# Ledger of designs, part 107: designed miniproteins, single chains, continued (5)

Each design is a single chain, and the fold is of that chain. pLDDT is the mean over its residues in the fold that is shown.

## One batch from the design tools (miniprotein)

Design m19713
Fold by ESMFold2-Fast:
Parts: sequence; C-alpha cells; structure tokens
Structure m19713 (fold): chain A 87 residues (1-87)
Amino acid sequence: SLDDLLKAIGVIIRLIGLAIDAELRGDDEVKKLMDEAVKIVMELMKKGHDELAARLGGEVIDHLDAGDLEGARKAVEKMKEELKKLE
C-alpha cells in the first residue's frame, strides 16, 4: 500500500540520519550497522515487501532509541535472515 511505502521511506530517512550522526560522533560500529539496515530495507522494498521493510527497519530504530546496541544488532541479523528467505 502507499501507506506502507511511505512508512518504509520514513524508516530509510531515519536510518540514514542515524548513520550520519554516528559518523559525525566517530561511532563506526553504529554507522556500519545503520548502513547495513538501509541496504536491507531497500532490498525488501525492491521485492515489494514495504510493510516488512518498515516493520523490521523500525525495530532497529526502536532499539537504538532505547540505547540497546545489542538489540539493534540482533534486529539487523533478523532482517538479513528474512531477506535470505525471499532470495
């Protein structure tokens, strides 16, 4: 749906913003993790899975907003596994 597409786009914009913030702070681990999340969200969207892209990318953002880097890392690994199932 258009709503799911717009949510996925919003997630990409937020993840890019988090990557830029991490780069400016010298946080290479968070920057790399956000760059990976953006790539997976975009690949899910290319495959027509906008709802899944928005939801999984949103989970990564929620963990980082909570200061839970380990949770964010696990959320990105979950995204990789979900994308692999669609290959």
Scores: mean pLDDT 89

Design m19714
Fold by ESMFold2-Fast:
Structure m19714 (fold): chain A 85 residues (1-85)
Amino acid sequence: EKEKKIKEMEVLLDKSRAAADAGDFDTAAEYLEKMSKIAEEMGLKSTANVLKQAAEMARTGDPFDADVAVALAEIALAITKKEFE
C-alpha cells in the first residue's frame, strides 16, 4: 500500500517536472497538489504541507518559482522514501 502510493507520487513528480520544463506552470501545480493529497492520505502532514506550498509557488507563473517548487517536491519525496526504506 505505501509502496504503491510512493510510486504514484514519483509518477506525479515526473509529470510536474515535465510540465514545468514546458512552461505549463498551472499543470505542474496540479500534479504537486495531487501529490499533497496522497501524502495527506498517508498521514504525512509535513510532506503534504510542503507539496501544497510548492504547488502555490508553481502557480506564480515565474519560472524560478516553478523550478524551486519542483525541487522542494523532489526533496520532500526523497525524505518520505527514506522513511519507508
Scores: mean pLDDT 83

Design m19715
Fold by ESMFold2-Fast:
Structure m19715 (fold): chain A 59 residues (1-59)
Amino acid sequence: MKEEVILDYVEAKSEEEALKKIEEYVEKLKSDPKVVSVEAEVTEVAENVYAVKFTITLK
């Protein structure tokens, strides 16, 4: 198995809003048959700016 990490930023007023914005992207990643799991982490780095870390486990 191989892990891939994608780092990005999103603007949101809350952690819940940030998670909602990335939910669709996580769903698309999970639709790939080579993807075993996707973990998403959101951390506030500035006012209304969240760092997003996707950890993708591949077959």
Scores: mean pLDDT 80

Design m19716
Fold by ESMFold2-Fast:
Order: C-alpha cells, then sequence, then structure tokens
Structure m19716 (fold): chain A 80 residues (1-80)
C-alpha cells in the first residue's frame, strides 16, 4: 500500500484531511486512466511523496490547516 497507516490512523487522517485525500484519489484515478505508463509513474512518485509528507506530519502532530493548504495546492497542480 502507498500509505503506511493503520485503519484507525487512516480514519483520523481522513477526518482531518478528507478534502486533500479525496483530491489525491481523483488525481491517481485520472492519471491511471488517461496517462502513458511513464507519465503515470512520474505522477505516482510525486503523489506518493506528498502523501508520505502528510502521513509524517500527522504522526508528528504537525498536520495543521496551513500544512494541509500547501499540500492541497501541490495535489491540485498534479491534477492540472
Amino acid sequence: APIDLSDEEYEELLAKASEFLKKAEEVLKKAKATLSEEDFLAKMKQLQAIIEEAVQAFKEGKLDDAFLAELMKRVEALAA
């Protein structure tokens, strides 16, 4: 799995960052359906890095509104 979280941790993260995670899922689904294999892998690596950064911030208790806003902008850039 691309996310190293327990089910309980995932539910808590989803509650705190539901809009961000939903946007990340849409980017991943669109990339898988519409991009070449090379472009898909490139976007997957970028999205994985963003998700890992969010997970780490959550584990450290640093996942605040400002951090989420910055991650959301990065995910939206991948969707464009």
Scores: mean pLDDT 73

Design m19717
Fold by ESMFold2-Fast:
Structure m19717 (fold): chain A 60 residues (1-60)
Amino acid sequence: MDEIIEKAKKAAKLWNEGKTIKEIAEELGISEKELRKIIVEAAKILGKSATELFEEVADE
């Protein structure tokens, strides 16, 4: 659970730094499909949508 949240936060940070989903997946050593799954699962754990999770990091 914590590992999924940690990976999702790292992905959101890299996206805010101007990385694409493909570049983020390569940086984390996973597929784009797996990255999207991690983001969705993290958003569910936090009670947010995947879009809301990423927007929250951008708004900070």
Scores: mean pLDDT 71

Design m19718
Fold by ESMFold2-Fast:
Structure m19718 (fold): chain A 100 residues (1-100)
Amino acid sequence: SSLLRRLEEELRRRARERVAQMLREMQQDYLANNTPQQFMDRLIKFYKETVEFFKKRGLDEKKAREVAKELLKGEIHFILFLDEEEQDKIVEEVEERLKK
């Protein structure tokens, strides 16, 4: 029983290390194939298309923008695995660029 518990903990540790390595490799591969400017341009396009999509489905401008922000945060998290504070900073930058 003690031996089985130690084996389980070791297997869980190795699984965590493997997942962490895989996530780092995925982030590096994405960044190697995308410049910061290309990444930002994709986020701006995603936001604009998402706002327009929801406006065409009858959402008002404010609500469409709120939904687009939440979906944009999800896209940023999925691609770069950034925390919520870092996601919010990128969303704010996208909105600032849309004002220009």
Scores: mean pLDDT 75

Design m19719
Fold by ESMFold2-Fast:
Structure m19719 (fold): chain A 90 residues (1-90)
Amino acid sequence: MEVVKLIREAGRELVAFAREGPAKRGRAQRLNVQAIEKSKDSETRFYLANGLSLAGFHATKALQNKGEEGERHIRLAEEELRKAAEYAEK
């Protein structure tokens, strides 16, 4: 439950970073680290770390691009965060 809450909060801050710029980046990174650290088993930590890393990649690409390509990367980041949250609920 706590890990899922941290992932959802990290997701909101990561989307804010992608849309609003670098002032939001540090909070998203801190919440991602907390979610990984609070994961109880190595398999969950592995999937969370990979999903959050890929979401961060897409958020950075969204910030660097405009229009349709930027929005596509925001959707991809949100999808990876959704998958990470679903895995953490198990």
Scores: mean pLDDT 69

Design m19720
Fold by ESMFold2-Fast:
Structure m19720 (fold): chain A 93 residues (1-93)
Amino acid sequence: EEEELLRLWEELLERFAPLREELGKNMPPLQGMYALYAEMLDYLLSQPRYRPLARLLAQQVLAAETGDPALVTPATDEEIEAVREELRARAAA
């Protein structure tokens, strides 16, 4: 399970490396990060097999925002959607 998630994470980073570079050239670092994470989350949510990785990514974003990162259940579907909307809003701000 952990090995599969690490492989999917590496695959995700490779897939989005060109977008990360493009956003880095055109946007402030924080805005580019929000835009990148929003696109990553959209991609992960497009396929049921990526659902566990989508939950981990949403959980990490929530943890970074709240300052309480550890020992919680994976993000719910509602929390994933809320994080996606928030990241989109912050990328556009």
Scores: mean pLDDT 68

Design m19721
Fold by ESMFold2-Fast:
Structure m19721 (fold): chain A 103 residues (1-103)
Amino acid sequence: SEKEKEIKEGLKWIEENPEETKEILEKMIEKFDEGLEAARKAGVEEEKLEKAREYVEKAKEYLKKGELKKAYLYLNQAILELAKEVKPEELEELELLKKLVEE
């Protein structure tokens, strides 16, 4: 319920702010790639990292096509997948990334 409301709010923001959304998504993807490297160094299983990488690559593809809502949804899936496996210190940074994407 609450997660659905957050996603819906994010989608509404995208409709109202498409140009700003593109720049924000590009920045969030860059930060997410840094988060993936941090998780790898922390010893997270490669299988979990590969799944998160698949989602962020889809986000990058949809962003290039101008499909901002799909890019946003795939980036959120990548963040959630990585967040399942990282330690508390890393979760705080990923939760901040998620909050910025859901604005």
Scores: mean pLDDT 74

Design m19722
Fold by ESMFold2-Fast:
Structure m19722 (fold): chain A 82 residues (1-82)
Amino acid sequence: LSKEAQELYRQGVLAEQEGDLEKALELYKKAYELFVQAKDYLGAGAALLNMSRVYAKLGKEEEAQKLYEEALEYFQKAKELA
């Protein structure tokens, strides 16, 4: 699960770099779901943070802020587990 999530996350980064923001969101969302299933909270937070950035690029600032706050919650959860 975690390795599959990492691969989807990497594909999302490449899609974002190519300017395919819709594909990047789809890949980051799939990565996020798998990271959560794997209890990889650092990975989950990273995927949400990148989704937040993509929403900001699309001018959806309210959605971007919500995802950013969710990412911070996952990063906090990851720190508690470490």
Scores: mean pLDDT 87

Design m19723
Fold by ESMFold2-Fast:
Structure m19723 (fold): chain A 72 residues (1-72)
Amino acid sequence: NIESLLESVLSLKDPFTRAMGLVALYRKSDETRAAARAAFPSLSREVLEKALEIAKFYGDDELAAEIAATLA
């Protein structure tokens, strides 16, 4: 269940681990990507900034652009 996976990621207390989980969901499938995208506006700036650096590390330009737009 994608909702259960997203809730598990969003319940992680460490901002870096939460960012890693979100990037993993975005990259896993189209369905988990949509769920991760919907969560971006609700995330703290710290989590989004960490997710942006992880996206850049993977060379995921689409994800990096979406996170940067959310931070603007």
Scores: mean pLDDT 83

Design m19724
Fold by ESMFold2-Fast:
Structure m19724 (fold): chain A 87 residues (1-87)
Amino acid sequence: EAEIREGAEKSAQALVEAAEKLPKEKVLAVLDEEIAALRALPPSPEVAALLEALEELKAAVEAGDKEKLKEAAKRLAEAAAAFALSL
């Protein structure tokens, strides 16, 4: 349980770090690929929450808003942990 949750949180942290270090266009491309992959999964509350969190992170990256980026990253970590535990 803890290891799965930690892995999901590390994935969210890696996305935040990438958003700070990589060109905005590359970060958006990665987020679009992840969103597309999740949309291919059967609908579930966990998948829906993770999609919402990724869309919020994408919006924060597009806006260049550091505070929104932090909030979206936290939401993504929470949604990713819940999704990982649902597997």
Scores: mean pLDDT 73

Design m19725
Fold by ESMFold2-Fast:
Structure m19725 (fold): chain A 100 residues (1-100)
Amino acid sequence: MPAPKVTETEDKVVLEGEAVIEIDGKKVRVPVKVVVEILDKNRLRVEIFTKDEEAAEALKKKLLEGAKKNNIKVEKVTVERLEDGTVKVTLELETDVPVE
């Protein structure tokens, strides 16, 4: 099992590795980078970077479903294609409880 590379700073957690996603009933591995930033006590920004557009959509859907299941409010969702062909998915989340 390849271990994800985790880099932590005071306000950010960066996860670099592979995500296993299901596309049309088939499990595929895609390289992803996830950045979680603490904006304030009740707000988080999650950024997903991948070169696969289908992976970006699948990960976006999983995060939105996870947020809904955990009563986390999604304030903003953006999808941006960068100049190098990387797809950036940004979610801004508001929690009912403070982030410690």
Scores: mean pLDDT 74

Design m19726
Fold by ESMFold2-Fast:
Structure m19726 (fold): chain A 64 residues (1-64)
Amino acid sequence: MDKLRKQIKKQQEKTKEAVDKGDMKEAQKHADELSQLYKEMGQDFIAENTTVESAVDSAEAREE
């Protein structure tokens, strides 16, 4: 289970990095991967509401 949480954090960070670089295709790819990881954790509601914007917000909130 902990490895899934680490993977989620990694995908959130990669989504933000791609957005910062202006690579929207890469950002969407990482956001889709993040959605899939939430489904693997059984968090279907969060997975269905996962967007590039929500992934960036999650990464920024973690930086504090």
Scores: mean pLDDT 76

Design m19727
Fold by ESMFold2-Fast:
Structure m19727 (fold): chain A 83 residues (1-83)
Amino acid sequence: SKISGESLAELIRRLHALGLSDEVALGTALYAARLYDQGASIEETVARSVERARELAARVGEELTEEKQAAIRELLTEFLRSS
């Protein structure tokens, strides 16, 4: 994997700190890691992972505001660029 378990745990923690539930944070982080490992670009990984976060939030009845979506996009972009 291009992303270590320690880095993945830190990503989950940071997503949770944005106000996402454990399920949305974990699912979003795992989805991003999988896409990136499969050779998706950073831009594609970020865009698709934000869409996945929206789907997961909807399933658990959480509101994923446009501001939270922007914060997720920024966090994932910086995380993947530093990986």
Scores: mean pLDDT 86

Design m19728
Fold by ESMFold2-Fast:
Structure m19728 (fold): chain A 75 residues (1-75)
Amino acid sequence: DLKEELEKKGEKVIELPRVNGEIDEEKTKEILKKYKPKTLYLDARSESDRTVIPKVIKELGMEGKIKLVYYISGS
């Protein structure tokens, strides 16, 4: 539902790639480098969202440049 709400507001939404529900680290690096999003929405219930996304942001030197917003899936 979060994606639909953001798209209704006219925001461009790019979904981060997942394998078996877990964040794909290498594909996420490629997406962040290509699109340089201003905001990332992370599922607070996903361990990979909480661990992989901050790690990738740090490795790319994007700490403080991307706003992180946590949500709970199923809303």
Scores: mean pLDDT 76

Design m19729
Fold by ESMFold2-Fast:
Structure m19729 (fold): chain A 73 residues (1-73)
Amino acid sequence: SALAAVEAEIAEVEKLVGREAVQALRDTYQEAGIAALEAPAEAAGADEDLREALRLAAPFLYANHLAVEELRK
């Protein structure tokens, strides 16, 4: 499932950078990331598994999006 794949990837990231770094990313981007993904997920007709996967991935996807946008300036 999408949720299981995201959970596995986050576990691998925690092994590389540590749990504190992952938690800091969640603390910084969780709320904004979820808000940014909510309407697109609904428009795409995402099922419950995919919605939960997107919620879990939200801080990471949003941080990446902001980094890419910064590179375009």
Scores: mean pLDDT 78

Design m19730
Fold by ESMFold2-Fast:
Order: sequence, then C-alpha cells, then structure tokens
Structure m19730 (fold): chain A 101 residues (1-101)
Amino acid sequence: SNVEELRELLRRATEAAIAGDTERLDELLDEMKPVVEELTKENTEGADEETIKIYVEILEAAGLSEEIQQAVEAMKKAKLAKEVQRLLAEAMKEVFEALKA
C-alpha cells in the first residue's frame, strides 16, 4: 500500500510538472517524503547499489528538492528492499522525463 501511495504521488507530480505547476509539484514532493521514509523502515533485503546510483543521478539531473535527495540517502543507509527500490526508480524516471526541457 505504501508503494501504491508513492506511485500515485509520483503520477500526480508528473502531471504537475507537465502542466508547469511548480507550486503543486513542490507540494506533492513534500507529501512523498513521509511515504519514502516509511518504505525505508520496511527494509528486509540488501539495497541494489546500481539502482541507488540511478536514483541519485536522476535527482541531481532533474534538480529535485533536497528533501528527496535526503530520502534517497536514507534509503542507501537502510538498504531498502530491491522490489521497492526498482518501483521507486521507475517512478522517479517518469517524473524526470516529464521535467526534461
């Protein structure tokens, strides 16, 4: 369910980005922070280092908020489950592609 919540928030963030609504985008990114933090508590497997690197590269290239970057760093430390890591990477890629000028 937390993964589905993150997916829905990222979908809305993508729509806001396409619409050029930066205020709505920032609001949605703030809403994602506690969901990401909750997902890191569910860590049961080792983190995929390559997936984590992709997260960091996407966030840096997209110029996304420091809050999301902090959440990614927390995921690196917590070693979030691979399936959750993969889903988050896919969703982040969609947001990044929508923000691409």
Scores: mean pLDDT 57

Design m19731
Fold by ESMFold2-Fast:
Structure m19731 (fold): chain A 81 residues (1-81)
Amino acid sequence: MKIESVELIGKGPYGDIYLVKLSGVTREQTEEIARILLEEFPSVLDALVLGDGELRLVVREGMTKEEVREMVERAIRKLES
């Protein structure tokens, strides 16, 4: 599986909203990645599965796109272990 994009779509006092797109994943794998992100990463405040490989994340205010990408990459590695 691969991260296709990580895009900031909203900023607010309660968190920044990112759209994450993944390729080569099933719906079930996308749901597991969302669960890992929410449970194991304190900077992830909410994780919503929009479709196969499509996630909307709410993260702590001020996180960079690169930091969000790194968290998603770490969640993928945990799933692949």
Scores: mean pLDDT 85

Design m19732
Fold by ESMFold2-Fast:
Order: C-alpha cells, then sequence, then structure tokens
Structure m19732 (fold): chain A 69 residues (1-69)
C-alpha cells in the first residue's frame, strides 16, 4: 500500500541516521522528512507522510539499538 511505502521510506532514513550516530529525535526527524517526500510523490498529504515516516524511523531506531545488544 501507499502507507507501507511511506513507512519503509521513513524506516530506511531513520536507520541510516541512527547508524550514523544521530540522536533518537534527529533519526525520527529524518524519517518524517523522508515520509513527507514519499507522500508527496504518491499524492498524499504531508501530515500523513510525516506521521507514517516518523513511525518507520522510530521502529528503525529500536531495531538498531536491539541489534547492538
Amino acid sequence: SALDKIYEAGYKAGKQATLAGQSKIDSIRAGMVAGEQKAKELGLSPEVGRTAGGIGANKAYLDVLKAQE
């Protein structure tokens, strides 16, 4: 679905930011930006993009932290 594509874009951006040593807040912001851009490409609102992308980035942050344990 379109939402899955936005989530995946946010997850990828959040993962890259987290692996680069950025904070949780900055990693989530990276996912929100990526999600907004993907939503725009798909004809959806920026708010939907920021929300779904941010959720994806938050999951990526948690996944990276867990993998480092």
Scores: mean pLDDT 88

Design m19733
Fold by ESMFold2-Fast:
Structure m19733 (fold): chain A 82 residues (1-82)
Amino acid sequence: MKKEEEETKELIKKAKDLIDKGEAAIDAGDVDTALAEIQKSIQEIDKAYFMAFINDLDKSIIKEINEERKRASEVLERANKL
């Protein structure tokens, strides 16, 4: 695997972990923590997308980034309803 692809996948993994923490915070009724964790996940997603774009990485990686971005948006919408 190319170094840039591995680094991008690590950013995606960090975003997934942060989204999971955001979901857990929503389930606990902690909207402030949920918003903070989701904001961090969006930053990691943006970094991953930038790396994928400038390095012309495989479309499957871009698809995974977009799936996590959608998941983050869904968690953010749930937090806004609390």
Scores: mean pLDDT 84

Design m19734
Fold by ESMFold2-Fast:
Structure m19734 (fold): chain A 78 residues (1-78)
Amino acid sequence: SGREALRARYRAAADRLVAQQKYLFTDEEIEKAIKEELESWRKARPDLPDEVFDKIYEEMLKEKMTLAALRLRRLAEA
């Protein structure tokens, strides 16, 4: 179906972005980018509890993916 094709495209986009980041940057640079992205998001959303950011941070670090890649992955799973 068209919905399955769209989900597959989001998954492929997320995987490509992760692969591109790993190709261009070291694990240390990726971890630094993840920390900086999360701190910026936390400052923009002080209304959200720390547990939300902690869970997202753990997922991003485990998978070595930035917020942009995580968003694409979640669209693929929706």
Scores: mean pLDDT 77

Design m19735
Fold by ESMFold2-Fast:
Structure m19735 (fold): chain A 85 residues (1-85)
Amino acid sequence: KVGDVYHAKDKQNREVRLTVESVTSNGEARYSVVDLVTNEYLGTILESDLGKQFTDIVYTGKIEDPLEHVPFAVEDLKRAVEKVT
């Protein structure tokens, strides 16, 4: 679940991106919080505090491979670029 990305809204109705950075030894996920409008890093939050700070939490995918849903991979794009003189 490390690398899982969620979108949510904070108490001020700001759209934020929550990314699972790590899972603690207690099994509790730690999320990085980034404002989706300003792209500002807002800090980290633990899974136990998610419901206190955020609403409308929606799973959106994984940060490591956002291109898996497109017909052409980065490798195909790289090959196309290498063919151009």
Scores: mean pLDDT 65

Design m19736
Fold by ESMFold2-Fast:
Structure m19736 (fold): chain A 79 residues (1-79)
Amino acid sequence: SLEEFEQQILELLKKLRAAKTPEEIFEIFYEFLENAPVPEEVKEAARKALEENKDASKESLLSLAGQQLAGMLATLRAS
């Protein structure tokens, strides 16, 4: 359900904020994407956005991941 997905995103954001390295942010985010109930085009866009910013700071990657998650939630709410 949408409410369950919102709760999953909240838990994911908590994990992302606790990450100590950029590599951990990539690992946590990609693992979530594998099972996310969103269209493949949305998953691919999110993966590409993070990959294009692989040299960014941990803080920048965290912000970007949060933006991608907000976009996924908006997509499901629009469905």
Scores: mean pLDDT 80

Design m19737
Fold by ESMFold2-Fast:
Structure m19737 (fold): chain A 76 residues (1-76)
Amino acid sequence: HMAEVEARARALLTEAQRLLDDAEQSYKNLKKGAEVNPEKKDILLERGKKIYEDSKQRAENLVAEAERLLADARAA
């Protein structure tokens, strides 16, 4: 039981990390786009920030779920 819960929690943490890594890469790409297109700089940076913030919120929810699963399993 505990090993299965730990595997599930690790999968959630891995998904959270992947989501953040993908968001950081997208934001970095949009920053590069802003450097070559100064007229669109503010729009591209704002879009990248929103994507990053949305992904961060989702990642935080996944981490909280993983922590709750581990806490509940340890309490049982």
Scores: mean pLDDT 80

Design m19738
Fold by ESMFold2-Fast:
Structure m19738 (fold): chain A 58 residues (1-58)
Amino acid sequence: SLALQFAVKETGLSEAAIRRLLAARTDAELARLAEELGISVQQARKIRDGALTLERAF
C-alpha cells in the first residue's frame, strides 16, 4: 500500500518491520518489536499510529 511505502521512506525500516508494528495489539508486543528493531517504544507507537492514520486517509 502507499501508506506502507510512505512509512518505509519516513522511518528507514523495512516493509516487513512496519507490517509487524501494525500487527502489534498490545503495548508489551510493541515494546518487544521496538527492542528487536533498535528503536524506542515511543517511536514504535508513533510509526504504528502514523501508518494507521495514513491508511485511513488513503
Scores: mean pLDDT 73

Design m19739
Fold by ESMFold2-Fast:
Structure m19739 (fold): chain A 71 residues (1-71)
Amino acid sequence: MEELLKEIEAGVLAIAAATYLNVARQQGKDELAQKARELLDEIASLTPENVTDEKIAEYRKKLEELVKEME
């Protein structure tokens, strides 16, 4: 159950990062789009052994910082 929950959280963060990338691109915010792409790539590189609470928290914080810079 714990592993599945972490995988779900990683998947949700990936969807959020992809959505942010698309919005940033549509608004012509190239630097924010690049940061979102890098975050998405990092999340996509996670293996079951790498998906930890620490990594999930780190990626969530990065996403929150990107959202703050957008607005």
Scores: mean pLDDT 78

Design m19740
Fold by ESMFold2-Fast:
Structure m19740 (fold): chain A 75 residues (1-75)
Amino acid sequence: TATPAQLEAAAAKTREAAAAGELDPELAELYVAFLEALRAGDREALAEEAERLGRLLGEDPEEVRRAALELADRL
């Protein structure tokens, strides 16, 4: 299970990758927003950001939303 410290570290690593040009800035911003919502336990924000991330990655947004909410319930 991801701890708040692990989620914060993942967000920092994502920002560093974007700054280095290794990751698309739009993807990085969505991923950071997703991780911050997950850390905060904000289920509404988490569901919205997960759906946006799913759409950007070409995944099923409903499946990504469901997986994100399940992950939040395990934190």
Scores: mean pLDDT 75

Design m19741
Fold by ESMFold2-Fast:
Structure m19741 (fold): chain A 60 residues (1-60)
Amino acid sequence: SDELEKQIAFLEKQIKKLEDKIAEYKKSDWEGRDDVINLLEKEKAKLEEELAELKQKLAE
């Protein structure tokens, strides 16, 4: 369904933004980066879980 596909596209954009931020922090060499990366990874995981649920609904 069109609405489901739009929601999927929006989540994919948010995930890409988080991936960019994670990649940026991984390039840094300061000790505190891991705390920030962990927070971003948790946020990404939540969005990926929601994306997986929507994709499963679309595949049905």
Scores: mean pLDDT 83

Design m19742
Fold by ESMFold2-Fast:
Structure m19742 (fold): chain A 68 residues (1-68)
Amino acid sequence: MIEITPATRFVAGTLRAIGYALEGKLDEALAIVDQLLAEGHLTPEQAARVRKELEETYKNSEELKKKA
């Protein structure tokens, strides 16, 4: 079994955040990134990059809905 490590938490948290962004729940996605940053699983630079990718994912999902 994979041990619960900072790396495992980082991967699981990031995938969950992406899922929320795809569902249009950007605030929930960003909250997960903030939690990972607060727990030391992300550096500020990594957190900024992940936030940008989540915002782009959210915008693309919302633009597709509005374009339909």
Scores: mean pLDDT 74

Design m19743
Fold by ESMFold2-Fast:
Structure m19743 (fold): chain A 75 residues (1-75)
Amino acid sequence: SLRDYAVRLAREFAEKAFELAKEKGLTDEQIDEINRILHETAQRLRALADAGASREQIEAVVKEGFKKIEELIDK
């Protein structure tokens, strides 16, 4: 289902985000902001899946989340 797909993408996004945080040696404050981005992204993914959005729309939200993390790292 789209919901299962969204949950899987949210989990993969969270795992990759925290691996990147560990690799880059981010501060606690930056990690807190990553947690905020993860929570926002998960909420948006859930809403889209519940609305019957396309896989492309769900993937676009994950890409937007990664861009926010990249901007946070300033790289």
Scores: mean pLDDT 82

Design m19744
Fold by ESMFold2-Fast:
Structure m19744 (fold): chain A 79 residues (1-79)
Amino acid sequence: AVEEARALAEEAIEIALEAMENPEAVTEAIGAALAAMGAAFHAELVERVQHSEEAAEEARREAERALEHAREVKERSGA
């Protein structure tokens, strides 16, 4: 669960960074990257501090939302 959250967040960061390659999308891509980094940080906090399945599942949902956001930014920017 927490490993899945981390993987999803890392994928979201990668997609957001790819969207930054388009100068017209850089502002939206920065927002997506910040959200994805926040999701990655949440997953790491769950792994280190909160050893619960419930917390891990919430981190996974946050990471999925960040991934969807990053993909939407990339699609809109044409990057």
Scores: mean pLDDT 78

Design m19745
Fold by ESMFold2-Fast:
Structure m19745 (fold): chain A 73 residues (1-73)
Amino acid sequence: DIIDLIKATLPEAPEDIIIKLAAALKEVDEDDIVPILNKLKGKPVEFLQAIIEELKEINPTKENIVALFESVV
């Protein structure tokens, strides 16, 4: 499940951040989820929270979500 993938990639992230990321990424294809999570690996909690807030503001299409995460490299 996506929550397990997020926990494996971001083990230091608080549970509320994991849950919010899972909700934001639920419409993303499995093949795109792992690259997205790898871009977030090692980022501080404040950065993860900022990305979650940005995801709330965009139209939740796969293309818009992938483009956002491509920009955070």
Scores: mean pLDDT 73

Design m19746
Fold by ESMFold2-Fast:
Structure m19746 (fold): chain A 85 residues (1-85)
Amino acid sequence: SKLFENLKKAVEEETGKDFSNMTEEEIFAANYLLSLGAKRDPEDPNKIVLPEEAKRLLGLDKDVVDFDEAIQKAIEFFKKHGVIK
């Protein structure tokens, strides 16, 4: 959808990572994490730094987590709460 195309561009601009093969659900989750203040770890491009607000909302216990794990947890959270399908 047009919305997910725009969200994908926002995520790619903020993280510098190519998301050409990401699903709409993954793009939505990534954009939501960034909107909460999450940022890519400068020391490890496969990790993301989560602010306390994002950790609390997603039930994550660590400040620095694997990007893939953060996305999976966000998708699980959204599906459980009926935000994304």
Scores: mean pLDDT 72

Design m19747
Fold by ESMFold2-Fast:
Structure m19747 (fold): chain A 66 residues (1-66)
Amino acid sequence: SLAELNERAAQTAAGMGAEKVAKEKGVPAEGEGVDGTLTRGVGLVKTPEGTYKAVATSSGLELEKI
């Protein structure tokens, strides 16, 4: 329960972080709601260069092109 809440918070933070990073770079971002393929701790960011998967790591958020 508590662990589940923390995990969901991390997933939400990952999505919001991806949006913030995209915003700072002046690139549009679209998080949750991309064909329901979002997994825990992962958010999706759509840009003109393609779709990126945002993953929360110990060093912060990382974007991986998919």
Scores: mean pLDDT 52

Design m19748
Fold by ESMFold2-Fast:
Structure m19748 (fold): chain A 72 residues (1-72)
Amino acid sequence: SSLLQLARVYLKQRHYDEALKVLERLVDLQADSAEVESLLIELYIRASEEGNEDAKKQVEELGKRLKALVEA
């Protein structure tokens, strides 16, 4: 999807807040769940490499929401 591609572009540009907003929208739409999970993992790795604790926490919270929705 175009939103998935946008999230990937923001992630590569280190615009983590914008990437997270797009990923949250995809979670709410229940769209591209497997691809969203992969991008959340990649964002977590990049945030960890940069010491961005706020981005790491947001990934953990959004990942829990995604898991709850796909297992419901």
Scores: mean pLDDT 82

